# Ledger of designs, part 89: designed miniproteins, single chains, continued (2)

Each design is a single chain, and the fold is of that chain. pLDDT is the mean over its residues in the fold that is shown.

## One batch from the design tools (miniprotein)

Design m7265
Fold by ESMFold2-Fast:
Structure m7265 (fold): chain A 82 residues (1-82)
Amino acid sequence: SMAAQIATFMMSLGVTPTGGIAQVIAALVDAGRIRSADEAVGLMRGTIAIPGVDAAQAAQMQAAYARLGDDNTRRLADFLMS
């Protein structure tokens, strides 16, 4: 599944996804709500709000961003758009 691919990619960058964020990100990509790498980075950083993401999910994404850093978050975003 896309969620499993996202989780595996995040783990390859040294971060284990928690709080169901891989499933949420996969659903947002499938729904066309993440349309660019910049939107994906903005979601993870908490600078962009996307309908369907609750406060707990947003907090888990920001926690993952804090562990990934900018470069790895961009690599994840580029992966999501490929």
Scores: mean pLDDT 83

Design m7266
Fold by ESMFold2-Fast:
Parts: structure tokens; sequence; C-alpha cells
Structure m7266 (fold): chain A 80 residues (1-80)
């Protein structure tokens, strides 16, 4: 399960304080979940990415956070 492996990797990166790397890894996890048809897991992974970018707090992370939130919203909508 690629999506769950990437989410676990993102969690470990977040625990290490590597918030931007965690955000990128969660975005990859969301993408893998979408390919597997798990829209709920994709939305959760993208939400975790947005939280990780928020914790980074840099201006560079602001756009990535907004993009992650949009991906989470679209994944939930696609499940309807």
Amino acid sequence: DKARKLIEEGRKLKEEGKYREAGKTYIEGGGEALQAGDLKLAAESFRLASESYRLDGSSEADLAMSEALEKASRSLEAGR
C-alpha cells in the first residue's frame, strides 16, 4: 500500500520537525490514494500536508498549504 507507506513516512518526517519534507510526502501519499480510488484517504493525506506546511510557517509554504487544502476539498467532492 503505497499511500499508507507515504503517510507513515510523512508522519516520521513531521516528528523530526522536517515539515516541508513531510508536506511533500503527504502530497505524494494523497496522489497514490487517488490512483487507488481511496478518495477519503487522499483527502486525509492532503489535509495532513496542509497542516505540515502550516507548521513550517514560511512564505514558501503558504502556497503549498493552499494547494494541499484545495486537493483535499476536490478529493472529497470527487467521492460524491
Scores: mean pLDDT 80

Design m7267
Fold by ESMFold2-Fast:
Structure m7267 (fold): chain A 63 residues (1-63)
Amino acid sequence: MKQSPLALEAAILLALGRMHFWLGDYEKAAELFEEALRLAREAGDEELAREAEEELERARKRL
């Protein structure tokens, strides 16, 4: 399956954001999720964008 470089980068940023969320770094997690959401939307990956949006909302609610 061919994945765009943007979708792969978005997936990596989601993983990093989840790591920061786990460590309690909610501000950094939110920043990473925002960038992941932007890249996922640019890639046209609706599922990845949905995951990033949900994680971003969760991080923002903990700030």
Scores: mean pLDDT 83

Design m7268
Fold by ESMFold2-Fast:
Structure m7268 (fold): chain A 70 residues (1-70)
Amino acid sequence: SMEEKAKLFIEFVKELTEKIDSIPGLTDEQKDAILDAAFRAYQEALSAGLTPEEAVERAKEVADKKIAEL
């Protein structure tokens, strides 16, 4: 349902924001870059026909890679 999709996305955004905020020394620009990359991956996955659960997994992978590049 739409409510289940919204809840999953809200939980993902909350978890990702908490993870980013726990990393010392990141600039606001770096935090925004991680969030932007994750959100783009989520949207692209949904556009490709993946489930919301699969889209969240793709977004988490992209966020983790972006964090590792810092």
Scores: mean pLDDT 82

Design m7269
Fold by ESMFold2-Fast:
Structure m7269 (fold): chain A 66 residues (1-66)
Amino acid sequence: HMEKVSEINKRIAELVKKAQKEGITDELVDEIARLLMEALGVEESKFDYIKKVVRESLEKIQKLLE
């Protein structure tokens, strides 16, 4: 459903903002990765890879905003 995707997108945006305010924690990266997997229909076997990509992306964005 489009409504479910919209809600997931809002939660991802909130978690990204929390990472910027509080710092990038493993817990925030896990939550963002799980929401992305749900939104994109990605299998659980890809979790570690998605988590790595999310962490690296957040770290690169954080450095650009320093």
Scores: mean pLDDT 76

Design m7270
Fold by ESMFold2-Fast:
Structure m7270 (fold): chain A 98 residues (1-98)
Amino acid sequence: LEKEIAEGIADILEALGNLFMERGDYETAVETYELAVKLAEEAGVSKPRAYLNLGKAYMKLGDREKAKEWFQKALEDAKKDPRYAHLIPEAEELLKEV
């Protein structure tokens, strides 16, 4: 289905964003994660880990307001889906740092 294809592409883009984060290319990481999130959201798929990673990239750029928005979205979505409950402590900890 289209949803499964979009989810797969979003996962690949998230992995690419992680690579840019490791390289210290935070602006490209933000762009890559935003594309992953946009594709997933257009397909109706929640990606709480990608939201956390996007927020972390914004923190590296000093954009605390956008980082907070993405950490809050990750926390809200993780609370609604038991598959992502393991992300709740990380999201709560990151929200204390913004």
Scores: mean pLDDT 86

Design m7271
Fold by ESMFold2-Fast:
Structure m7271 (fold): chain A 83 residues (1-83)
Amino acid sequence: QIELDIHLALGIIALVTGNYDAAIREFEKALELDPNNAVAHELLGEAYYQKGEKEKAISYFQKALEIDPNNERAKKLLEEAKA
């Protein structure tokens, strides 16, 4: 999954550098390649949350947990977004 890994890596770099729109675009490309990737849903949620789009963030964290119920980070971020 080299192409998937590249989009996830580029998205993470964009996210940590505060370029949330670039992060969203890269994570959306990751989900085009693997629609059930729990990590991509979690990271896309984080990017929307950082932009202040709480409702979108919540929906992505919920989807991450539907795919991987043991994702502790997604659980924590979902509680944070609902607060």
Scores: mean pLDDT 85

Design m7272
Fold by ESMFold2-Fast:
Structure m7272 (fold): chain A 81 residues (1-81)
Amino acid sequence: SAARQAELAALRAEVAALTAELEEALAAGDAERAAALRRRLTELLTRGALLQGLSPEEILATLEADPGMSEEDIAAVREAL
């Protein structure tokens, strides 16, 4: 649908911008800002995956396989699904 395509385009733009901000935060050693940006990226990527038709189980399996993902972040995603 046009609405889904527009939402995916907006999410892709936000992900690109936040990824650049995360790289800057990591280069600066700003752990607090990096953590906040990672949480926002996880939220947007989860929403994008659901819009693209990935199952909740596939999303959770991908996050659980990421050693950079905290148990609290995984629990928050699980509650949102």
Scores: mean pLDDT 75

Design m7273
Fold by ESMFold2-Fast:
Structure m7273 (fold): chain A 66 residues (1-66)
Amino acid sequence: MLTPEELEELARRYLEQIKAATPNPALRDAFEKAVRRILEAYREGKITPEQALAILRDLVEAAKAL
């Protein structure tokens, strides 16, 4: 089970990877907004930590594929 602190740290690391893979400012802004929305949904109790982690991983893979 992921703690909230571990999820926040993973989200930060994944965002760093996305930004490194995507130098386009508009795409970086879109991914940053997506990450923020996922974390907001988690903090509001709308999704589980495992669901948040799965979506964050998908975003990293999408950014690397661009």
Scores: mean pLDDT 79

Design m7274
Fold by ESMFold2-Fast:
Structure m7274 (fold): chain A 65 residues (1-65)
Amino acid sequence: SREELEREAAELERELEELNREGVRAVIDGKHQELAEIQARAAELRARLREIYRQLGRPDKAALL
C-alpha cells in the first residue's frame, strides 16, 4: 500500500542517515574496508528508495539520491 511504501521510505532514509555518519567516521579513522562496505550498503538502500519514490510518484525525491 501507499502507507507501507511511505513507512519503508522513511526507514530507508533513517538508515542512510546512519550510514552517512558511519561513513564520515570511517574516513576520519582511515578505515578503508569499512568505508567500502558502508558505500556498498548505501548504494543498495538508495536503489530501493529510488524505486519506492518512483512508485509514490516522487521523481523529485528520487533525483536527490
Scores: mean pLDDT 88

Design m7275
Fold by ESMFold2-Fast:
Structure m7275 (fold): chain A 75 residues (1-75)
Amino acid sequence: SPATRVVAVTLAVVGAWIDEELTGRDRFEELKAFLESLVGPEVAERIVEIFKEKYKDNPDEAALEVQRLVEEALA
């Protein structure tokens, strides 16, 4: 489904976020434009915010919250 694809892409970017935390490179600006094309600017911004604020402390909950937002945006 489109929601599953966006979640899969977002999870691939979480790998890039982990690399960014280890190397100090910001990759989210590039990804944000891509996410905006799939789910719209409001949902894309909230997805990026969830990863920046929550993923470090609770990755499982952050992933579920992102999945919910994507499913709601595509419903």
Scores: mean pLDDT 67

Design m7276
Fold by ESMFold2-Fast:
Structure m7276 (fold): chain A 96 residues (1-96)
Amino acid sequence: MSVSATATLGNGGQLQLDITKAGTYKVTVENLGATDVPVTVVVSLDGVVVSDPLVVAAGGSASTTFTATKAGKITVTAVSEDPTAVATLKVTVTQI
């Protein structure tokens, strides 16, 4: 099963997705709308960072894999060195 959401996020903006059970998950982040600037995203599960920061180029994608011991909330936080930068991100969470 996979779930996805798309949002336009500025610096510090967050997109949240729920996982319903324990398992191994792949989080894929696609940068759909940002031109000229890469976006860095941080993935956390229930407030705990689960991966190294992912740098997503304009029009590109990056992914990380983590293991969840229970149901919880995945938060993807956009971080940009340009505080005016806005990116349209698609986040897909797939159980593997």
Scores: mean pLDDT 77

Design m7277
Fold by ESMFold2-Fast:
Structure m7277 (fold): chain A 72 residues (1-72)
Amino acid sequence: AAAALAARTREELAAATRELLLRASTLPGSQVTEAEAEAAAEAVRNAPDELLPAIREAVAAAAELAARREAA
């Protein structure tokens, strides 16, 4: 159960990371590429279980920052 939950959490965070970076790659003047978004997602998928809480917090912080920049 724990291993399956960790695997689901990794995929969830990988998908969120990919989505955030893909959105960034479509912005004018962005230097983020679609390939970099996929590479970052793959890095999250390969992350050890003990890093998942830190990755989740980083993704949440990045999403909040992106939302604030879009609102400005």
Scores: mean pLDDT 76

Design m7278
Fold by ESMFold2-Fast:
Structure m7278 (fold): chain A 67 residues (1-67)
Amino acid sequence: MSPEELEALLAEAEELARRALAGDEAAYERLRELLAQLETQTLPTLEQEVRLGLLLIQLGIQEAILK
């Protein structure tokens, strides 16, 4: 996957994360799938690594709340 493709996926994940935080269950499910895909990739910048890490923390908190 190219750096530009990774950036596009991160931007999509960030938008899904906003919707999931607002209570959109469909966005939460899509975010979960997309983050699982992103975790298999090597991110080329520290900024992208931090962004992915923050998204994973949000997902983990939401999963813990939903049980």
Scores: mean pLDDT 80

Design m7279
Fold by ESMFold2-Fast:
Structure m7279 (fold): chain A 67 residues (1-67)
Amino acid sequence: KIYLLGLTVDDEASRAAAEKQAEELKKKLAELGIELIVKFFPGGELTEEQVKEAEEILEEAKKREEE
């Protein structure tokens, strides 16, 4: 199965810490046969456009898994 995790980050230090945690989570989920895709968005809440972008990434990854 494939999951998408969208994260908002305000600065580079927070992003670096979040990336480390995301890598650890990806490794743990990969051991269970689960692919995790992480997408970072600049500050604030997700916009409708960013949600659509995230959905496109998930659909693309799902197509890759089904092929």
Scores: mean pLDDT 69

Design m7280
Fold by ESMFold2-Fast:
Structure m7280 (fold): chain A 72 residues (1-72)
Amino acid sequence: SDALKNAEGAIKALEAGNTIAALYALQQALRDSTDPETKALLQKAIEAARAGDLETAIAYAKKAVETEKKAL
């Protein structure tokens, strides 16, 4: 899914310290996802990334990847 690809891209950007690219990818994943649980986790990842809490953002983005995979 496009949501899955964008969420995985966001994790890579967060791990590289590229918060701007990560926020763009997380917002794309949020728009593309249809699963409410995945959307909630992506919103938490966006909030953490905006706060500069990259570890928390990565954790939520990884959970969002898992819920999106289960929704497929």
Scores: mean pLDDT 86

Design m7281
Fold by ESMFold2-Fast:
Structure m7281 (fold): chain A 59 residues (1-59)
Amino acid sequence: MEKLKEYYDLLINGSTKEDVERAKKLEKEIEEWLTKEAKPEELEEFYKEAAKLIDELNK
């Protein structure tokens, strides 16, 4: 889940075209993992981790 954390960090702290491009690459990599390899249990864990990161960034 480090890729998810880096993705959100780039969305919050990124301010350049390069940051946006990097975030898009991470998004695609996460999507590929979710669609190709993730089982239902891992999807639930992913959602929980994502919600936690969003909550933390909104402090």
Scores: mean pLDDT 73

Design m7282
Fold by ESMFold2-Fast:
Structure m7282 (fold): chain A 56 residues (1-56)
Amino acid sequence: DEYEYIKKVAEDVVEEEGFLSEEGKESMIKALKEKGFSQEKIDEILELVEKILKEK
């Protein structure tokens, strides 16, 4: 499931003590575009990751 995959990726980034660097953010956008995600969906994914990271 696309959504489950995305959520897992976001959680993995957070759990690995990762913060979403500008470089990593752009790489993630590029990868998602290659998978055929719409800009709308990509924005949702990025916002989800940022929300999780903001919980510090």
Scores: mean pLDDT 66

Design m7283
Fold by ESMFold2-Fast:
Structure m7283 (fold): chain A 97 residues (1-97)
Amino acid sequence: MSEAVRLAISAQFLLLVGGSALDLGDLEEAVRMAEAAARLAEEAAKLSSGEAKELFEEAARLAREAARAAREGDAEAAKEKLREALRKLNEGLKALE
């Protein structure tokens, strides 16, 4: 498994944990998980090229938007951005095969 794949899978796991935190009303944990996922997605993008790089960069941006929404107390917006980030990570992983 490439390092980019490992980082992207780890980012997906953190976004899933962040989504669960939002469902439980733990906005602080959701912020921490989304910010950590954004950093991992950025690192996966640095190790990638072409379509996969662009998709991982988009995932990082969406994860940071989710963290901002959660920090502002908007759990619904945060959850939607986490779902979008997860979709982009999955697309990036498919582009790496």
Scores: mean pLDDT 89

Design m7284
Fold by ESMFold2-Fast:
Structure m7284 (fold): chain A 100 residues (1-100)
Amino acid sequence: AAEEAEEAARLAEEAARKAREAGDEGTARVAEGAARAAREAAEAAAAGDDLRASLLAGAAAVAAATAAVVARKEGAPEEVVELAREAAEEAGEAAGLAWA
């Protein structure tokens, strides 16, 4: 759980950086929000607050999935879309969510 949340934060941070390099500030801001929520989820998990960790990881998954949608609409590089999608999957696993 903590490891998945940490990986989600790393992927979302990379998505934000790559989005900025591509000039997509909208995607960068959403991805930064996902990274923050994932970092907080990892901290909550490390503190043994499983309910808070799950809630924050769920929020990170939604934010990262939103970043992927925004990236596609803005015409961001495929790498940005994929990083945001991977961040959403890792955050979803940290939250105990199943993805199709």
Scores: mean pLDDT 84

Design m7285
Fold by ESMFold2-Fast:
Structure m7285 (fold): chain A 93 residues (1-93)
Amino acid sequence: SKAEEIIRRLEQFAAEPDPEKALEGVRSAVDEALKSDLTPEEIDRIREAVRRAYDALVAKGADPSLVASLSTADEIRLVAKKLIREGKIPDIR
């Protein structure tokens, strides 16, 4: 439900023709995912959707260096959330 809503929003922003609106939307969807109660499997599905959305932004002419930086930061944050959810690391930040 919540994971499906976030994934659908990421797919919508991947299709957004305005790169600035698309980037803002992807960042908002990632922030919502980080605040949501998600299973490790749901986090993995969101990570895949985020990667696809950033790839679509680059294809539409977004700055590749900016997108690479943001994509890396979002991946680190989502992986950390997954590891915390799995009990593999403590929730320290």
Scores: mean pLDDT 84

Design m7286
Fold by ESMFold2-Fast:
Structure m7286 (fold): chain A 55 residues (1-55)
Amino acid sequence: SGTQEVQKLVENAKKKLAAGEEPTADELIALAGDLLSQWKIKEASELNAKAAKLL
């Protein structure tokens, strides 16, 4: 079941960023993981740094 929960976090992060809203740390970390799987390392690193400030 964990994969579906992670997918929902990724979707929520993307929707909030598109709307100019701030995602939660969990949503940002999930999106960063998705970006890393696509070799989008710079974008993933920026999201992880943002999540760390929210923790």
Scores: mean pLDDT 81

Design m7287
Fold by ESMFold2-Fast:
Structure m7287 (fold): chain A 120 residues (1-120)
Amino acid sequence: DLEEKAKAGDAEAAVQLGIEYLKNKEYEKAVEWFKKAIELDPNNAAAWNNLGIALLKLKEYEEAVKYFEKALALDPDNAVAWNNLGLALLKLGETEKAREYFQKALELDPSNGSAREGLA
């Protein structure tokens, strides 16, 4: 049981439970579990990135930017996090910064179709 493991202090179980809530479109619960994951392991770049994704779904774009920046401080080679940061910045109207981060995502992963669309 992921919830029992997460409550017992398993940061990876907390991340996985957050992902299950994201899949079910229960974004507020996803945020709670990703926050639990970062409390348990603040160096878990995946937890920061997934927290940003949940906040994008909740249209909390400024908060999403902060958490994607934290994820990238821990894992600067994460093309997905660069792309997600670009998407959040586009929603905030920061088109030039978004373009720079989509280019960064494509430099790391040329197959990233979302980043290519962001540059068009």
Scores: mean pLDDT 88

Design m7288
Fold by ESMFold2-Fast:
Structure m7288 (fold): chain A 75 residues (1-75)
Amino acid sequence: MELVEELRRTLLEAADLAVEALKTGSEELKKRAEELLERAGELRREAIEAGHEEEAREAEEEALKYTKEKAEEAL
């Protein structure tokens, strides 16, 4: 569960930074969001290898929905 929880937290944090970067035009926030997405990719791979593919998918779907909702509010 730890890997999936870290994945979820990392994806949501990346989403917040990406949306804020979109609103402000901040290259620093965009870079930080990209770094978190790279980390999330590593965590996703580890979670799948550990047998938590379904939970990892659910975390990604949750983060995608969250990102879309926040981006729609920003645009």
Scores: mean pLDDT 81

Design m7289
Fold by ESMFold2-Fast:
Structure m7289 (fold): chain A 75 residues (1-75)
Amino acid sequence: ANFTLTEENVAGAELWEAMSEEEREELARLAVREREEAEGVTLSEEERRRRVEEVLRFLDEAVARIRALKAEAEA
């Protein structure tokens, strides 16, 4: 997906960057739990771990993209 620079996305990226590794992992675990409940599925421990890793990678990439867009806009 193409990211658009918004106040909310910038604030979210700044919050993510301020988080510790443990806090980021906790947020990713919560996101996986919410999705599991929303989809009405029960994930195995292995599948849950994989999805947590996917969420962490996605958010790290999203934050990096938002940072790049902000730097471009401020140049």
Scores: mean pLDDT 76

Design m7290
Fold by ESMFold2-Fast:
Structure m7290 (fold): chain A 65 residues (1-65)
Amino acid sequence: SITLTAKGKGAIIGSDGAVVAPGETYTLEGSDPKITPLPGGEALASTGAGASALFDADHVEVTVT
């Protein structure tokens, strides 16, 4: 799984449209966790189960388990 911890406002946008508040976490469940860097300092977290979240790589703590 992938756990994203927001360090600033608007730092994480879930594929369901959820916006995660500062200090909150967003967890992507599933096998085959992947982080894909995007232009402009963003990144995409995804799993083999089809869960995904867009995040600001400079304002989010990423944990993969």
Scores: mean pLDDT 79

Design m7291
Fold by ESMFold2-Fast:
Structure m7291 (fold): chain A 60 residues (1-60)
Amino acid sequence: MLAEAAVAELEKMIAENPDSAVAWLGLGYALRQLGRDAEAEEYIAKALALNPDLGDRERI
């Protein structure tokens, strides 16, 4: 099962609701599973900019 399917679904969620910090965080974790660490860090940073509490909670 590939994390690529999760990335596609999370990208759709972000396109429809860009305020979803949870979707940005999920996209970051999915990219980590694909070994795309640099992109994962960018998306996790966006999630934390939208909701700083996510850095402490890591809700998924």
Scores: mean pLDDT 73

Design m7292
Fold by ESMFold2-Fast:
Structure m7292 (fold): chain A 61 residues (1-61)
Amino acid sequence: MVGKRVRVLEDYTATKPNEISVKKGEIGIVVGELPDGNLGVFLEDTRKMGVIPGSKVEVIE
């Protein structure tokens, strides 16, 4: 999934230090994949970078 554009499916509040909080409809680029299914993402509009659960996004590329 690295390099794919993703859309956030639902609001998510960060629960761990490496995570970011996201809003439904935000667009990001996957910059890394973790073994537990979490994704490192860069959000285009807010320019935030961090980890979110892979289940909270869909690929739109």
Scores: mean pLDDT 81

Design m7293
Fold by ESMFold2-Fast:
Structure m7293 (fold): chain A 68 residues (1-68)
Amino acid sequence: SLSLLEGAIEAAKVSMVAGLVGLKELIELETDPELKARLEELYRRALAGQISQEELVEELEKLKKEYE
């Protein structure tokens, strides 16, 4: 859901931990298998410290634009 993706973006703007919690909830509720797989990969990269909080926000905003 785009509204859940917006919630994950706003959470990630507050902190990395809040962003990860929001992203995990979004993944659990997402029914589009392609978007779900992309969100799961983004979550793994963020957990591994491969992306910053700012990069997490940017990647989520890119996904929102692609699925609008």
Scores: mean pLDDT 84

Design m7294
Fold by ESMFold2-Fast:
Structure m7294 (fold): chain A 75 residues (1-75)
Amino acid sequence: SLTPEQKELLDRAIEAFRETLEELKAQGVSPEELRRIADELIDKLVEQLKKYANLTDEQIEEFRKRAREIAEELL
């Protein structure tokens, strides 16, 4: 199970990801460009979560899955 601190960092990462993509979509960024930005942002957030949250590989994969689902929902 995630610690409360890990859960907070993970929830913030997901929230930031969603908000960033929603803002870019609202500004008229194309679906193709949004897909590119989403992929880059996922990699950046994974790097941050590995560095600061000490997540397991399984927890990182679950984050990637959630983030991709959000991107698909918005695109």
Scores: mean pLDDT 84

Design m7295
Fold by ESMFold2-Fast:
Structure m7295 (fold): chain A 64 residues (1-64)
Amino acid sequence: SSLQRSLELTEKVIKSLEEAREEALKWPNPKASEGAVKLGDEFIRAAQEQRDRTQAALQEELAK
């Protein structure tokens, strides 16, 4: 289903965001690093919430 594909893509996005966050921690400019990490944390949280919503929607679809 499109929900299963959406879930797989969201999980890949979360992994990519986590990797980008780890790279941002290594940046030589502390202000740029701090800003990027904070933004990354916000995106990761939003992606995790979206994953949870997609899982719930998939469960509902399977129950119909």
Scores: mean pLDDT 84

Design m7296
Fold by ESMFold2-Fast:
Structure m7296 (fold): chain A 66 residues (1-66)
Amino acid sequence: SLEEAKKRLDEVIREAAESDDPIAATHRLGEELSKIVDELTPEQRREIAEHVIRRMKELGLLDNDI
């Protein structure tokens, strides 16, 4: 489900924030996203992308200006 996907992505993003290699962790996040997006509508994909960007900004992995 979309809710389960968001929760799983939250965990991956948290692990990325705690990682010694944020770039490698970001690549792993991309791989998880690719598995999810094939089953989603364009609208749901936008929701997932917005969720991921917001969480990464909150954890300091992205600037708030993105």
Scores: mean pLDDT 74

Design m7297
Fold by ESMFold2-Fast:
Structure m7297 (fold): chain A 72 residues (1-72)
Amino acid sequence: MEELEKIAKEIENDKSIPEEVKKLLKSALQAIGNSDLEEAEKYLKKAEELGKDNKKAQEIIKRIRELLKKEK
């Protein structure tokens, strides 16, 4: 899905998001692409907790949650 690829590239190119949070966000995007919504939700919760102080990470999580809603 083109939107998932766009978000993934934005995560990779962002310098403010910690690497650990980036890995969780990418895992969530991969799970959504595989229609594994339960796994995606687990990764998003972990990313949200680890990146709670990072505004860019929170913005990306919100965008990913909107994509998740389309699959439900």
Scores: mean pLDDT 78

Design m7298
Fold by ESMFold2-Fast:
Structure m7298 (fold): chain A 81 residues (1-81)
Amino acid sequence: LRAALAAADPAVVARARELVLEALRAHDAGDYETAARLYLEALALAADDPLTLGVVQIAVGVAFATDPRVREAFERAAAEA
């Protein structure tokens, strides 16, 4: 785990975090489509880094558990991706 964390590109980790924070901000503003797109971008960016991917997946899971509208928007956006 520590070796995997050390191998992760800090810039990729920082960008994935920023995308998740922007998604949370969009969700709080009621912009579920923008939140869904930002979550998809974070997942795509993290795809080659399993540690970052795991963290992003947890954040997305929490969002889905708290608001089904985010999940619906995400499923719609993911079908297009």
Scores: mean pLDDT 74

Design m7300
Fold by ESMFold2-Fast:
Structure m7300 (fold): chain A 85 residues (1-85)
Amino acid sequence: MEELLRETEELLKRARELAERLEREKDREEIERLYEEVKELLRRAEEKIRELEEAGAPREVVTRLHIELVGVGLYTMAAVVTAEL
């Protein structure tokens, strides 16, 4: 469980770092590539959060990770919209 939590937090951290790079990017092809990478990291993080819930992780931990997942997703969407304008 602790290892799975660490893996999940690392995936979310990587997704956030790529989303921050996406916000600063001006090349359309690179924006599209970064967006796809962030989406894949968030998908993997969602799968790991489900595994944590199935493994009996505390509700507070699962809720916190879901909030982080949604937050990174919303930030990424805002960054893409801003970059494409």
Scores: mean pLDDT 83

Design m7301
Fold by ESMFold2-Fast:
Structure m7301 (fold): chain A 98 residues (1-98)
Amino acid sequence: DELKKIQETFKELEELRLEILRKKAEEKGNEEALKKIEELEELVEKMAENLDDPEKLKELGEEYLKLEKEVIEELGVKNEDFQSVAEKSREILEKYHS
């Protein structure tokens, strides 16, 4: 089932990024950022469930991007902090989609 593979891949890719954010929030003791990250995790699940609904996916995606930007700015996360995520994302994509 191609849809299930896409859903699983999407969730794995987003979880890599969220894990970096969680580690930064924990290091800083930022409880509000941790709560926002939990909301991001809920949005990832909702987006995965709505991959076949372009309008709903767009709405959820816009909400996700806005919240993620707030967390990144609050935690002072830099593009360099996501370098390992880019490499791991390629490994996941090769595993499931090559």
Scores: mean pLDDT 78

